# Designed miniproteins, single chains, continued (3): the designs that were tried, part 70

Each design is a single chain, and the fold is of that chain. pLDDT is the mean over its residues in the fold that is shown.

## One batch from the design tools (miniprotein)

Design m10577
Fold by ESMFold2-Fast:
Parts: C-alpha cells; structure tokens; sequence
Structure m10577 (fold): chain A 88 residues (1-88)
C-alpha cells in the first residue's frame, strides 16, 4: 500500500544520502539534495498509484541523478536500491 511505498522510498533516500556522504566529493548539501530528490520522486510515484517497487525505483533513480554532482551517481543508485529492498 501507500505506507509500504513510503517506507521503500524513504529507504532509497537514506541509501542515496549515505552513499553520497561517503563519496570524497560529497558534501552534506549533496547528501541532503540526493535524499530530497529521492523522497520527492518516491512520493510522486506512490501518489500516482505505484507500489513499493515503483516508489523505490523512482526514488533510487532520482537520488542517483542528484548525486551525480558529487560524483556519487552510480554508488547512490546502487545503495538506494539495496536500502529500499531492506526497508520494504
């Protein structure tokens, strides 16, 4: 349901944030930006009728794209997908 989609999206946001913060070029602002982008995309997917999987994927992709500015795009995408699976 929407709560499961919310948990998956929040997990993705956490994963993207942590991976971005762990990157040598990543600042707290970059990590926060990745989390905000992931949460927004996950919420949008859930509100459009998507389930946990759709919310997680949308959040992970958005978090990864936001993390590209810090050079963390790939790491953030991978970490977000793993964290979303664990949170769901």
Amino acid sequence: GMEEAGRAGAGAARGAMEATAATPGGTAAHAAGAAIAAIGAGVDAALAGGGAEEAAEAAAEAGGRAAEAAGAGEAALEAAREAAREAA
Scores: mean pLDDT 81

Design m10578
Fold by ESMFold2-Fast:
Parts: structure tokens; sequence; C-alpha cells
Structure m10578 (fold): chain A 118 residues (1-118)
């Protein structure tokens, strides 16, 4: 098992309706010819009273997976991507991105964890 975590905070300002946040997470999986399963989980805390919609996506050389969650004001939720399954031949690089859509004043804290299992 290999795991990487990143944290960020996003605020929707008066001239914004959507904000993107991108993380490159290098997950080392040493499983030549073995099945690799990659899953991303975003823990999202809405720090504002405004409603927010948060999308999480994972991209690898072998495919993409995404999940979305909607949060009311002051709500906490988790979004977990469907597993990405492929044959491992080297170190796996995962580009993880988060998009936040909301009204001005929406503010969310995001903790993103990517897991790779053999």
Amino acid sequence: MAEATAEGEVEIKDDERAVGLSFQLDVRVLGEGKKVIVTGTAKVENLSDAKARVGVSLATDHGTASAEVELEGKQTAEATTPPLEFEGDREVRVVASVSVIGEPGAKVKITLTVRAEL
C-alpha cells in the first residue's frame, strides 16, 4: 500500500463562480506485472454558510476517475472516486484535481488522499 495526502483551502470571490485546485501526487508502487488499484478520497469541510459543489478527479496514464459531492453551509462530507485498476509496470503518477463551484463567499477546506494498492 502507498498513500499520499495534500491539503488546500478554496474561497469563491465576487468575480468567481468556480475555482480549480490541482495537486500532483507521486505514489510509488513497485508492482511489475501486478494489478494496481488507485482510489482518491477528498474530505471537504464547508467553512461558509453558502452552498458548494465539489468535484474530485484523478488522472493517470491508465485512466481517469471522478466523484462529486454537494455541501450545505458548515457541512462536512467525503467524496471517493471509483477505483482505477490496471497492471503496474513502474512508479505510478497521479494528477489529482479538485473543482469548487459556488456562490461568492463559499469557502471550503479540502484534504485529498490518494491510495494505491497491489
Scores: mean pLDDT 76

Design m10579
Fold by ESMFold2-Fast:
Structure m10579 (fold): chain A 86 residues (1-86)
Amino acid sequence: MTPAEQALRNILRTVLSLVEEGKPLDEVIDEALAALRAIRKQFGLTDEELLSLFRRIVEEFVKEHPEYRDLFDALLAAAEKEFGPA
């Protein structure tokens, strides 16, 4: 696992923790997007590389935590809107 992949997994773990603490979904998504922007800058990833890695890790988390599918779908949609092609 690369350092960038580990950082992305840590974002998803943080998202789950924030949701379990009762944080509003919009605030959780905003924090996740800010963390994704920071990781992109830290590791010199392109938007395409970031989205490709994030999508793979989200798929793994959906398999491990199917009860949070709607949360992960919303988070992935927000990331694709932020970093996807215009």
Scores: mean pLDDT 83

Design m10580
Fold by ESMFold2-Fast:
Formats: C-alpha cells, sequence, structure tokens
Structure m10580 (fold): chain A 101 residues (1-101)
C-alpha cells in the first residue's frame, strides 16, 4: 500500500519530523518514506527507511514551499496510520492525503 501526503509551507526540518513520525507510527510495516521538497531553487528528493535516515535526508535537502511525502507500507492499515502521523506532525499546514492499497 502507498500513502501520499502533500503539504505547503514546509521546511526541511518539518518534513524530516513528519517522515520520522511516519516511520515510528508504521514500525516494521512501513518499508520506506520518500520526501520531495519543492521550492524556488528546484526540487530535492530523499528516501528513508529509518528515523535516522529521514533526519539525514532532510539536512541535505534544504527548505521548500511544498512537500510530498510518500509512505510505502505492507498494508492499507499501516499506510493510513503512518499518514495520520505525518498530518499530525505537519500541524496547521494545508495538507492533502491519498491512500492506495
Amino acid sequence: AVAVVEARGVSAFAAAMAAIEALNAGGEAVEKVEITLRGPDGEARGVARTPQEAARAALEMGDGDEAVIRIYAKDVEAAERAARAVVEALGDRPTRVEVRG
């Protein structure tokens, strides 16, 4: 299953925190999280399988105006759980969520 969370007004730090929360909430049922940050300087992408990898990826990406966080999970339940954690971590930012399994 795959969940996609799109958000605006996202720093690299906020994207990293959201990805960390997705990996923590999904546990072993989440295979990986892909982070895409879009800003005036272009598009940066990172992939993380652990919270530590998510933190490192964000440090390399810089800040963006829009984030797309893709969660690859064993099943729909794990994808939905991880996506919920991402939305909570992003807080008041405008978000769009889509889950497919």
Scores: mean pLDDT 78

Design m10582
Fold by ESMFold2-Fast:
Structure m10582 (fold): chain A 85 residues (1-85)
Amino acid sequence: MVLATVTVTVKNKEDLEKAAEIAREVARELGLGVVLLTVDKEKSKITFVVEAPDEETARRFAEALEKALKEAGIEAEIEVEIHPL
């Protein structure tokens, strides 16, 4: 098992809530537990901590999230940090 810290910086602050909802949906579809979700409206950032069975699954989450955000028309930068448990 690993913890993945995923930081999403959205270009438009108005897209923050929708981006957070999309990320929760992607995590649920992959069967991942969301340990922490924080939204910083001033910095236009969302930080997710998700628990994944392995590093490959955590990377697939980030890739699926990037694709889902693009399909929704949301312009965002995604950073991923993986911590073994």
Scores: mean pLDDT 81

Design m10583
Fold by ESMFold2-Fast:
Structure m10583 (fold): chain A 56 residues (1-56)
Amino acid sequence: SMKEELEKKLTELLEQLKENASDRKKVLELVGEILRVIGEMIDLELEERKAKELAE
């Protein structure tokens, strides 16, 4: 599912963050990507919940 793909992507980004922990610029770029992925996960959850509420 879309949620599983986003969770996998988040895990991969966290691993890259650990590997590049000493590179400040790379850390900031990866944190930005992580926040974007989290935002997509929140939007997906919100859209799914809204669709379920409208079905009532």
Scores: mean pLDDT 81

Design m10584
Fold by ESMFold2-Fast:
Structure m10584 (fold): chain A 62 residues (1-62)
Amino acid sequence: MSERELLERIIFKELVEAGLSEEEAREILRMLHTDPEKAKERLIEKGFSERQAESMIEAVQR
């Protein structure tokens, strides 16, 4: 597994454990690559901080 795949898997688990459905978690992971601003808004709506959302974007996009 690549480092990116490992990080994406970890983020997916964190999202599901925070109370998101698997479908929602997959959508957010996709948006972290394609629409990071929209992903950030969705994460904040679900109770994540702005800093947590930015960290997830950085982890996926570096």
Scores: mean pLDDT 79

Design m10585
Fold by ESMFold2-Fast:
Parts: sequence; structure tokens; C-alpha cells
Structure m10585 (fold): chain A 78 residues (1-78)
Amino acid sequence: DEGIEKAIKEIEELAKKPVELAKEGKLTEEELKELEKKANELLEELKSRGMPEEKYKELEELLKKGVKEAKEIIKKKE
């Protein structure tokens, strides 16, 4: 599928970048919500395009973990 490899990489980055940005104090709660929304939209699109279920679950878990960690870091900000 055209673009599926690109979208997979985008989701992997969206799982990692929020944690890094939150640690640097460069990510707001609103920005995190937008990143989470975008990543979920890409994930659903990939699923509809026939992404293997194992890969879908792997990416979903990575995204959930990254978002959770970023939220916890943001909440600890003074």
C-alpha cells in the first residue's frame, strides 16, 4: 500500500516525540491531545488499509505508552 510504511514511521515518531518534548517542557496538554488524535487517525487508516493485526497492536501499545508517559510528565510540571 502506498504510504503505509511512511504512516507506520509517523506513528512510531508520535509515540516517542511527546515524551521527549514533555521532558524538555516544550509540550502542552493541548498539543499532546492533537498529537494523540493525529496518531489515532493514522492508526485507524492503516488498519482499514490492511495492516497486519500484530503490527497494529504493537503500534497502538507504543502510542498509548508514549501518551501516558507524556501526560504524567506534563502533570509534574510546576
Scores: mean pLDDT 77

Design m10587
Fold by ESMFold2-Fast:
Structure m10587 (fold): chain A 105 residues (1-105)
Amino acid sequence: MTVTQSPASTTVAEGATVTINATTSVPADSVDWYQQKPGEGFRRLIVNTSQRAPGVPSRFSGSGSGTSFSLTISNVQASDSATYYFLARSGDEVALGEGTTLTVV
């Protein structure tokens, strides 16, 4: 399975809405989204396409099905500056996207 994330990087103002897209070469059974801040480990944001992890603000939302998925961050905060990773599963295959770096100005 091949995963493509877009964009590779984006810069937005505080209060903006940003959407990160991911596509898979075969239909995914489940997808997760992770946040990684500089010097920190991976934080789970979204599990099973659209379920927010505990403690994750409601401004983070996941959507999609089949081969096309999105993470939307509304009312972006300076603290959201991070790299966001898409992880997909299809049968026994697991693939991680190359990441999207979000810079908030």
Scores: mean pLDDT 87

Design m10588
Fold by ESMFold2-Fast:
Structure m10588 (fold): chain A 87 residues (1-87)
Amino acid sequence: SSELEKAQKEIEKDPNNAKAWFELGLALINEGKYEEAIEAFKKAIELDPSLKAEALEAIATALEGLGKTEEAKKAAKEAAKLEEEQS
């Protein structure tokens, strides 16, 4: 997709751009590439821990796409807890 290409180009220019890795993950979810999406979100968290809550919500969506329901529930609960702590 155009969004996937855009995110990849941003990462090629600056591999430490956490937002670009997050956008790559979202584009990969839209293409059904759930395992690759999870890796992109993990990289975004590594580069910018402030994205952890939002990235865990997206990881939960990807895990649901993979049929990993229990892992998805755990990720969603961790995200909700972090969001409450940031409020």
Scores: mean pLDDT 88

Design m10589
Fold by ESMFold2-Fast:
Structure m10589 (fold): chain A 59 residues (1-59)
Amino acid sequence: SISEAMKAAYEAGLKASETLSPEEVKELTRKKGLELGLSEQEAEFVGREVAEYVEEKRK
């Protein structure tokens, strides 16, 4: 389902945030979302969400 694909892409982005910058996390999450069957718009949305979350958490 779309919801499951979005969750999987988001989780992949969070894991990548351990080593990658927010910009790199956004791109990785977007690519992962597309691989999992998300539309371009959905993949971009998830990537942006993860990047914003990662930026907020870096204190």
Scores: mean pLDDT 82

Design m10590
Fold by ESMFold2-Fast:
Structure m10590 (fold): chain A 64 residues (1-64)
Amino acid sequence: SVEEALAAEAEAFRRQALELLEEAKKLDKNSSKFTSLATTALLLAGMSGDEELLKEIREELEKL
């Protein structure tokens, strides 16, 4: 169904955002690679519609 497809796509964005956050956390915060991964993680979290995930990623980035 359309609902199931949309839910699956949102979940995929959430998982990819978390994976990119974990990869970014392995890098130097001053690197261009870090900025690219962090920006993409925030974008994907926003696209998922998960406000709590977006907040969590922002908080993790702020403490680095």
Scores: mean pLDDT 83

Design m10592
Fold by ESMFold2-Fast:
Structure m10592 (fold): chain A 68 residues (1-68)
Amino acid sequence: MEVEVTADAGNPEEIERALVRAILESGLEPEELVFEVDGKEFETAKEAFEYAMSKPKGEKVKIVVRSK
């Protein structure tokens, strides 16, 4: 299973909402998922969120959630 979402970089509410929605749509626990932000993979939603927040404001960030 794979869920792809896009959010505005540097917008914590939008990024958090997108990640939560993608996890819920996956139907899996966060520990069973791999998170990808602009091609970089993370084992946890927290790491993916922190990386997305490090991107320049005004850019679009592509977030992909996949099963392990």
Scores: mean pLDDT 79

Design m10593
Fold by ESMFold2-Fast:
Structure m10593 (fold): chain A 74 residues (1-74)
Amino acid sequence: SLRDELSRLMREAQQMLQQGRSYDDVLRTVERRVREIARRHGLSEEEYRELLERVRAALDTMYTSQQEEQKKAS
């Protein structure tokens, strides 16, 4: 399902961030995969834009949380 593919993508994104990949590198990889998922599920341009925006927001929150935890440990 779309939800299951997105859950897997977000888990992979978190693993990439934990492995020390840059935010920019992870963002580019995630955006590419979202485009592939949208195409495979036959999403409209509007649905694709909404999905991309939601995924970007989730990734930003994930990255910010990791950075804040590292700052608190310092």
Scores: mean pLDDT 79

Design m10594
Fold by ESMFold2-Fast:
Structure m10594 (fold): chain A 77 residues (1-77)
Amino acid sequence: MEEILKLVEEAEKLAQEGLEAAKQGKYEEAAKLFKEAAKLAEEAAKLPEVSEELKEGLLKQAEALRKQAEELEKKAK
């Protein structure tokens, strides 16, 4: 459980930093932060103590973060 909590907290922190970077027009940085947050959410979902409901939620969150990163990368180009 402690490992899940740490990964989720770090993913949330990176997602918030990504939102802040996007607000400042730093789209490349924001995209990178959202990708890192998505990766951590997926890693948390793979842990053996994760419930099916939590796993589904984490994977859905990761997909949303990846889509946001893709949109930001397009804005940066």
Scores: mean pLDDT 82

Design m10595
Fold by ESMFold2-Fast:
Structure m10595 (fold): chain A 80 residues (1-80)
Amino acid sequence: MESLRKRLEMAGLPLPSEEELQKAIEFIKKNGKEAVDKYIDELMEKAKNATLEEQREIAREVATIRYARDLVKMEELKKK
């Protein structure tokens, strides 16, 4: 199966940089699932009143955070 990175590239969406992805991973590890879920909800609320351009950027950020969350879960499963 193709990674989220490849799917974003195929869809013509801007790819998150390695630095952006690492910052998202650190945010998730520092703040935990509850804070991450709240942040995503805040982004989705912001998107309701946003322009099409802003909605596209918010969608990219949400996708990046969700991908980082999945990477953190995979790392936690490997701790054993």
Scores: mean pLDDT 72

Design m10596
Fold by ESMFold2-Fast:
Structure m10596 (fold): chain A 57 residues (1-57)
Amino acid sequence: MKPSIPGGNPYPLTEENFQKELEKMEKVLREAGIPEEAIQRALENMRAHHDEALARQ
């Protein structure tokens, strides 16, 4: 637990909730017939953005 969080946490995007969003995105892209390579890049990009947001908080 982090007792001091400058700027506050994005509570709606906790790690658990973010994992669910990744699963939804993966399913949507897969159903749309997006190439696996593009799906992988999209998920990695989402993960990187989330990680950067957490690092800033």
Scores: mean pLDDT 70

Design m10597
Fold by ESMFold2-Fast:
Structure m10597 (fold): chain A 56 residues (1-56)
Amino acid sequence: LEEAVRRVLEELGLTSEEEREEARRLVEAFLRLGFDEELATRMAIMILETDLKYRP
């Protein structure tokens, strides 16, 4: 889990504690749905990247 969260942050260039917590929540959500860690990490990256494009 922590390893996956780190990969999400590194891939998107995120550095804040709030961004880390957001990434953790997304990875955990996908893991609970039955996705493996690799897929959960990729899905979290896609969602956060989309959210970042939406932010002003």
Scores: mean pLDDT 76

Design m10598
Fold by ESMFold2-Fast:
Structure m10598 (fold): chain A 69 residues (1-69)
Amino acid sequence: SAALERFQAEGRARLEELRADPERGAVVRGIAEELRRIGDGFQAALDARRAGADDAAASAAAQAAGGRY
């Protein structure tokens, strides 16, 4: 856990260094925003699992979403 926290902190610091670069700032901002969106989605999924969503209900929802795609 401490190692993962440190790795994430280092990644964030490096991303902020790249964002400060005027030549790369726009591209890095876009990537950071996309990563935040993905992270929010994962957090919502983890919260749903912690709330005790049934595996059967989760599988049915995933199949319905996949079938619509």
Scores: mean pLDDT 66

Design m10599
Fold by ESMFold2-Fast:
Structure m10599 (fold): chain A 56 residues (1-56)
Amino acid sequence: SLDEAVRELAALAGISEESARAVVDNPDETVIRVASHDTGVPEARVRALVERALAA
C-alpha cells in the first residue's frame, strides 16, 4: 500500500514519513536524485519504492 511504501522509504532513508510522502507524491528524476544524495540511499532503490507506492 501507499502508507507501507512511505514507511519503508522513511525508515530506509532515515527521514520523516512526511518527507517520504512528499517524494512519493511528486516523484520526478530531480526529486529522486536529491533524496538519494541527501540520504545515501541509491537512486534505483528510491525509484523502486516510489513505483511500489504508485502501484498500490
Scores: mean pLDDT 71

Design m10600
Fold by ESMFold2-Fast:
Structure m10600 (fold): chain A 60 residues (1-60)
Amino acid sequence: SLEERLAALAAETGIPLELLKEAYEKLLKASKENLEWLLKNEEDPALKALVELVLEEREE
């Protein structure tokens, strides 16, 4: 499901899937405070969507 969501985001944004996967892995290592700050202040909808996915994963 995560790979399908990342693939859909890649298709919608034109960003290569490999770059989205790498960004997702880096965001998983970020602090919750930094992720919440990015969610509030990020203007890039692709990066904002990645931050939302990481926060969902951490709530489980």
Scores: mean pLDDT 78

Design m10601
Fold by ESMFold2-Fast:
Structure m10601 (fold): chain A 71 residues (1-71)
Amino acid sequence: MTEEEIRLNEAKVGVYLVLHAEAKKTGDAAAANAAARAASSSMTFEELEEFIEKHKEEYERERKKILEADA
């Protein structure tokens, strides 16, 4: 994969993590899952980056939890 593809995939994963965390808090897991898939499919790389930056603390917190759970 190219570096651009890797960064795009990382951005998509970031959006998934934030929306998945939101789903867990609200109980709207189906809606959050649909939103994550839609965002991943329809958002440009710039839009994905802006979303992650806006939710940077949430993203970092959820990423850390997942890494610790898998370790």
Scores: mean pLDDT 68

Design m10602
Fold by ESMFold2-Fast:
Structure m10602 (fold): chain A 56 residues (1-56)
Amino acid sequence: MDSLPAEVRVKIRILLKEMEEKNVPEEERKKYLDRILADPSSLDEVAREFKEKYGV
């Protein structure tokens, strides 16, 4: 991935803030972030997985 579009970067920041507010462990948050940074198209999948796991 050459660069992340501004929209994707904003969505990542919102997702990380939601994870922090839900008290997601730091290690788990890092794993989700690393997945998105490796493949930004996985953002919706990661967000869905997070919401299912943490009751959102």
Scores: mean pLDDT 76

Design m10603
Fold by ESMFold2-Fast:
Structure m10603 (fold): chain A 70 residues (1-70)
Amino acid sequence: SLEEAKELINKAGTLAAIRGDEETVELLSKAAKVVDEGKAKPYLEKALELAREKGDEEVVKLIEEALEAL
């Protein structure tokens, strides 16, 4: 659901911010702004790739769950 996706995007963004990952936070913020328009997926996919590159398994899992909830 979109409600579940929004919650997961928020959790991923909060965790990325705590870790100082400003690039992932920016992409998740953009995803959150366009999720109601059905345009979040490209931003979530970019955020997922950055989180994987950085080895942040917790942020990766939250973004994967957000993509599944869309």
Scores: mean pLDDT 85

Design m10604
Fold by ESMFold2-Fast:
Structure m10604 (fold): chain A 102 residues (1-102)
Amino acid sequence: VTQPSSISGKPGETVTITATGSNVKSVYWFKQKPGEEKELIIYNNSKLAEGVDSRFSGSVSGDTAQLTISNLQKEDEATYYTAFLTDEGIFWGPGTKVTVVE
């Protein structure tokens, strides 16, 4: 599974992380801040996990997954990881560091 190593945006912008794999059955997205555990934010391609801000959304088309963060905020600075469920198991992306630039 491939992800960009980093993306940046300004407060209030929409940013999208695109990940690509193969033979995708289901996609999950996780958020990790320094010193914290990975938090599940999206499951089953597009479903928001409990307590996750509605500014986050997921979509999948073929072997390509997107995580979209609307109205970007400073607290969204984190590394975002995708996990692709396939017939051969779960494959993790390397993570994308999201930076919020004022």
Scores: mean pLDDT 81

Design m10605
Fold by ESMFold2-Fast:
Structure m10605 (fold): chain A 58 residues (1-58)
Amino acid sequence: SSMQRQQLQQQLRTNSLQNSVSSTNYRSGYNGDPSDQSSRQQYLNYDQQRQRDDQLVG
């Protein structure tokens, strides 16, 4: 439960910032860093799918 709350909080903050900055910096490769930003982007995508799946259970 604590993990879920922390993930949600992180998603909300990073989503707001990522959506605004990512669209602009994505082309520059700022978020295309496979060792840093890319990994976080993959995590967010995975977490989003997991969130939807979890909601289907409830």
Scores: mean pLDDT 56

Design m10606
Fold by ESMFold2-Fast:
Structure m10606 (fold): chain A 91 residues (1-91)
Amino acid sequence: SKIQYTKISASDKRSVVEAAKEIQKKHGNVVPSTGVGKGKGDGLDSGSTVTLNGVPYVNLAAFAKENGIETIAELAKYLGVDEISLGPVPV
């Protein structure tokens, strides 16, 4: 099955957290959420891994916070890309 990714330009002025929340509303349980839990599916107590430009990453909001990244432009610069694609990790 085909997975739909949300594409975000490096010129986007939104924060990483705002982008993650938009994707979470579209997919529900497949986007990163702040959490330190043990379960899956809840999102609040679990870290979700997402695919970023074809590379799997842990919880996007936590990743951005740990690296001091506030904006999509900073995230794109950190990754060395001009456009960010966010989606679930293929399993």
Scores: mean pLDDT 59

Design m10607
Fold by ESMFold2-Fast:
Structure m10607 (fold): chain A 83 residues (1-83)
Amino acid sequence: SMAKRQSLRLQIEVTHGVALISYGVGKTIGDYSFAIQQLQKQKEVLRKLLAEAEKMGDQDLVELGRKRIAFIDDLIAELKSQL
């Protein structure tokens, strides 16, 4: 349904937002190991949301989920390089 798709999109964007906050806080206070752990947890949530988008056959949400996961992978790699 449209409502189900909108709910899934909101969940993807909120999860991404939490990941960005964790990254920003980690960089500001220098707690990169904790930030990496939080980013990995949000990435796992996004993987589950991506699987739901794939089940729904919603290619726009699948693309959004993949982009958000790739972005978090880049943030994790950046933080690991600073350890």
Scores: mean pLDDT 89

Design m10608
Fold by ESMFold2-Fast:
Structure m10608 (fold): chain A 70 residues (1-70)
Amino acid sequence: MKEERKKLLNELAKRFDEASKVLTPEQRRQLADIVEEAQKKIVESKTLEEMKKVFDEAWKRIDEIIAKES
């Protein structure tokens, strides 16, 4: 469980770092809020299923922000 939680948190952090380099300041703020909220929920999650649902929702929202750049 700790290993899986750490992996998901690290993947979100990497996604944030990569995306923030190509986004506007406004989009970076939205990205930061999404990642921060997802990290809090993943830390509070009791099961792998809950962590995965939070991760998947956050990833989808990040993709939506990036898609607006296209």
Scores: mean pLDDT 78

Design m10609
Fold by ESMFold2-Fast:
Structure m10609 (fold): chain A 64 residues (1-64)
Amino acid sequence: SLKVPKEIEEKNPKAAEALKKAIQAFDSGNYREALNYAIEAIKYDPTNKLAQDLAVEALRAATP
């Protein structure tokens, strides 16, 4: 299971919160919601590789 690293929480709490929601949505099969939260995490921290990778995977899973 994907988890938000403690370092990300300490660096940018808003990005970490959005990323946690994205992971929860992805694990639940809500790929559109996961994509939206992953994009929100990227807005707060554009260097967040986990959010970038999750956004790509969520987009692929949400595509018809």
Scores: mean pLDDT 80

Design m10611
Fold by ESMFold2-Fast:
Structure m10611 (fold): chain A 68 residues (1-68)
Amino acid sequence: GDEVLARAGRIYDEATALADQLSPEDVAAVRESVRKAFRATNQGKVDEAERYVDEAERILRRAKERAA
């Protein structure tokens, strides 16, 4: 629970810090996946939350690759 939320928060913070270097669409996609992870955690769906955090991390990684 707490580790999933901490990881989601770190991904959100990194996307926010890089927002001027990434496409607005990629930033929005990361934020949406993080939002879904928080919602799943609030519903006790830890496995679902973990999948959304993994998706957010994957989107952010691809966005950073495009921005390089």
Scores: mean pLDDT 84

Design m10612
Fold by ESMFold2-Fast:
Structure m10612 (fold): chain A 68 residues (1-68)
Amino acid sequence: GSMEAQKLAEELEEALRKGDEERALELAIKLSNVAGLSAALVALHDLGKYVGREELAKKLREKLIELS
């Protein structure tokens, strides 16, 4: 992926780890604009599992689909 997509994914991981729903949604939207919706949904799923925030990640995936 691009360096921009990688940076957004790293920032999204931190926002999810902190439970910052508003920041995580902002970053997921930016990631979907850079890498596409499918890539952003996959990143949310994988990062949510990785940081132990699966329910927050699921909620954000649903919101991201609604906004698309």
Scores: mean pLDDT 89

Design m10613
Fold by ESMFold2-Fast:
Structure m10613 (fold): chain A 58 residues (1-58)
Amino acid sequence: SIKENIKKNAETLEKKADELEALGDRYAQIDPQKAAELRTQAENYRKAAENYKKSAES
């Protein structure tokens, strides 16, 4: 169903956010600027995932 596909897309976005956060943690002491950029990208992916989940509920 369309709702099921939207949910799976949200899960994929959350997984990407987790990966970006892990990369940010690894870069925090080596390249703080890159770590901050990765953190921001992760936050954007999480917000996108939340919006997708809300769309599936409607």
Scores: mean pLDDT 83

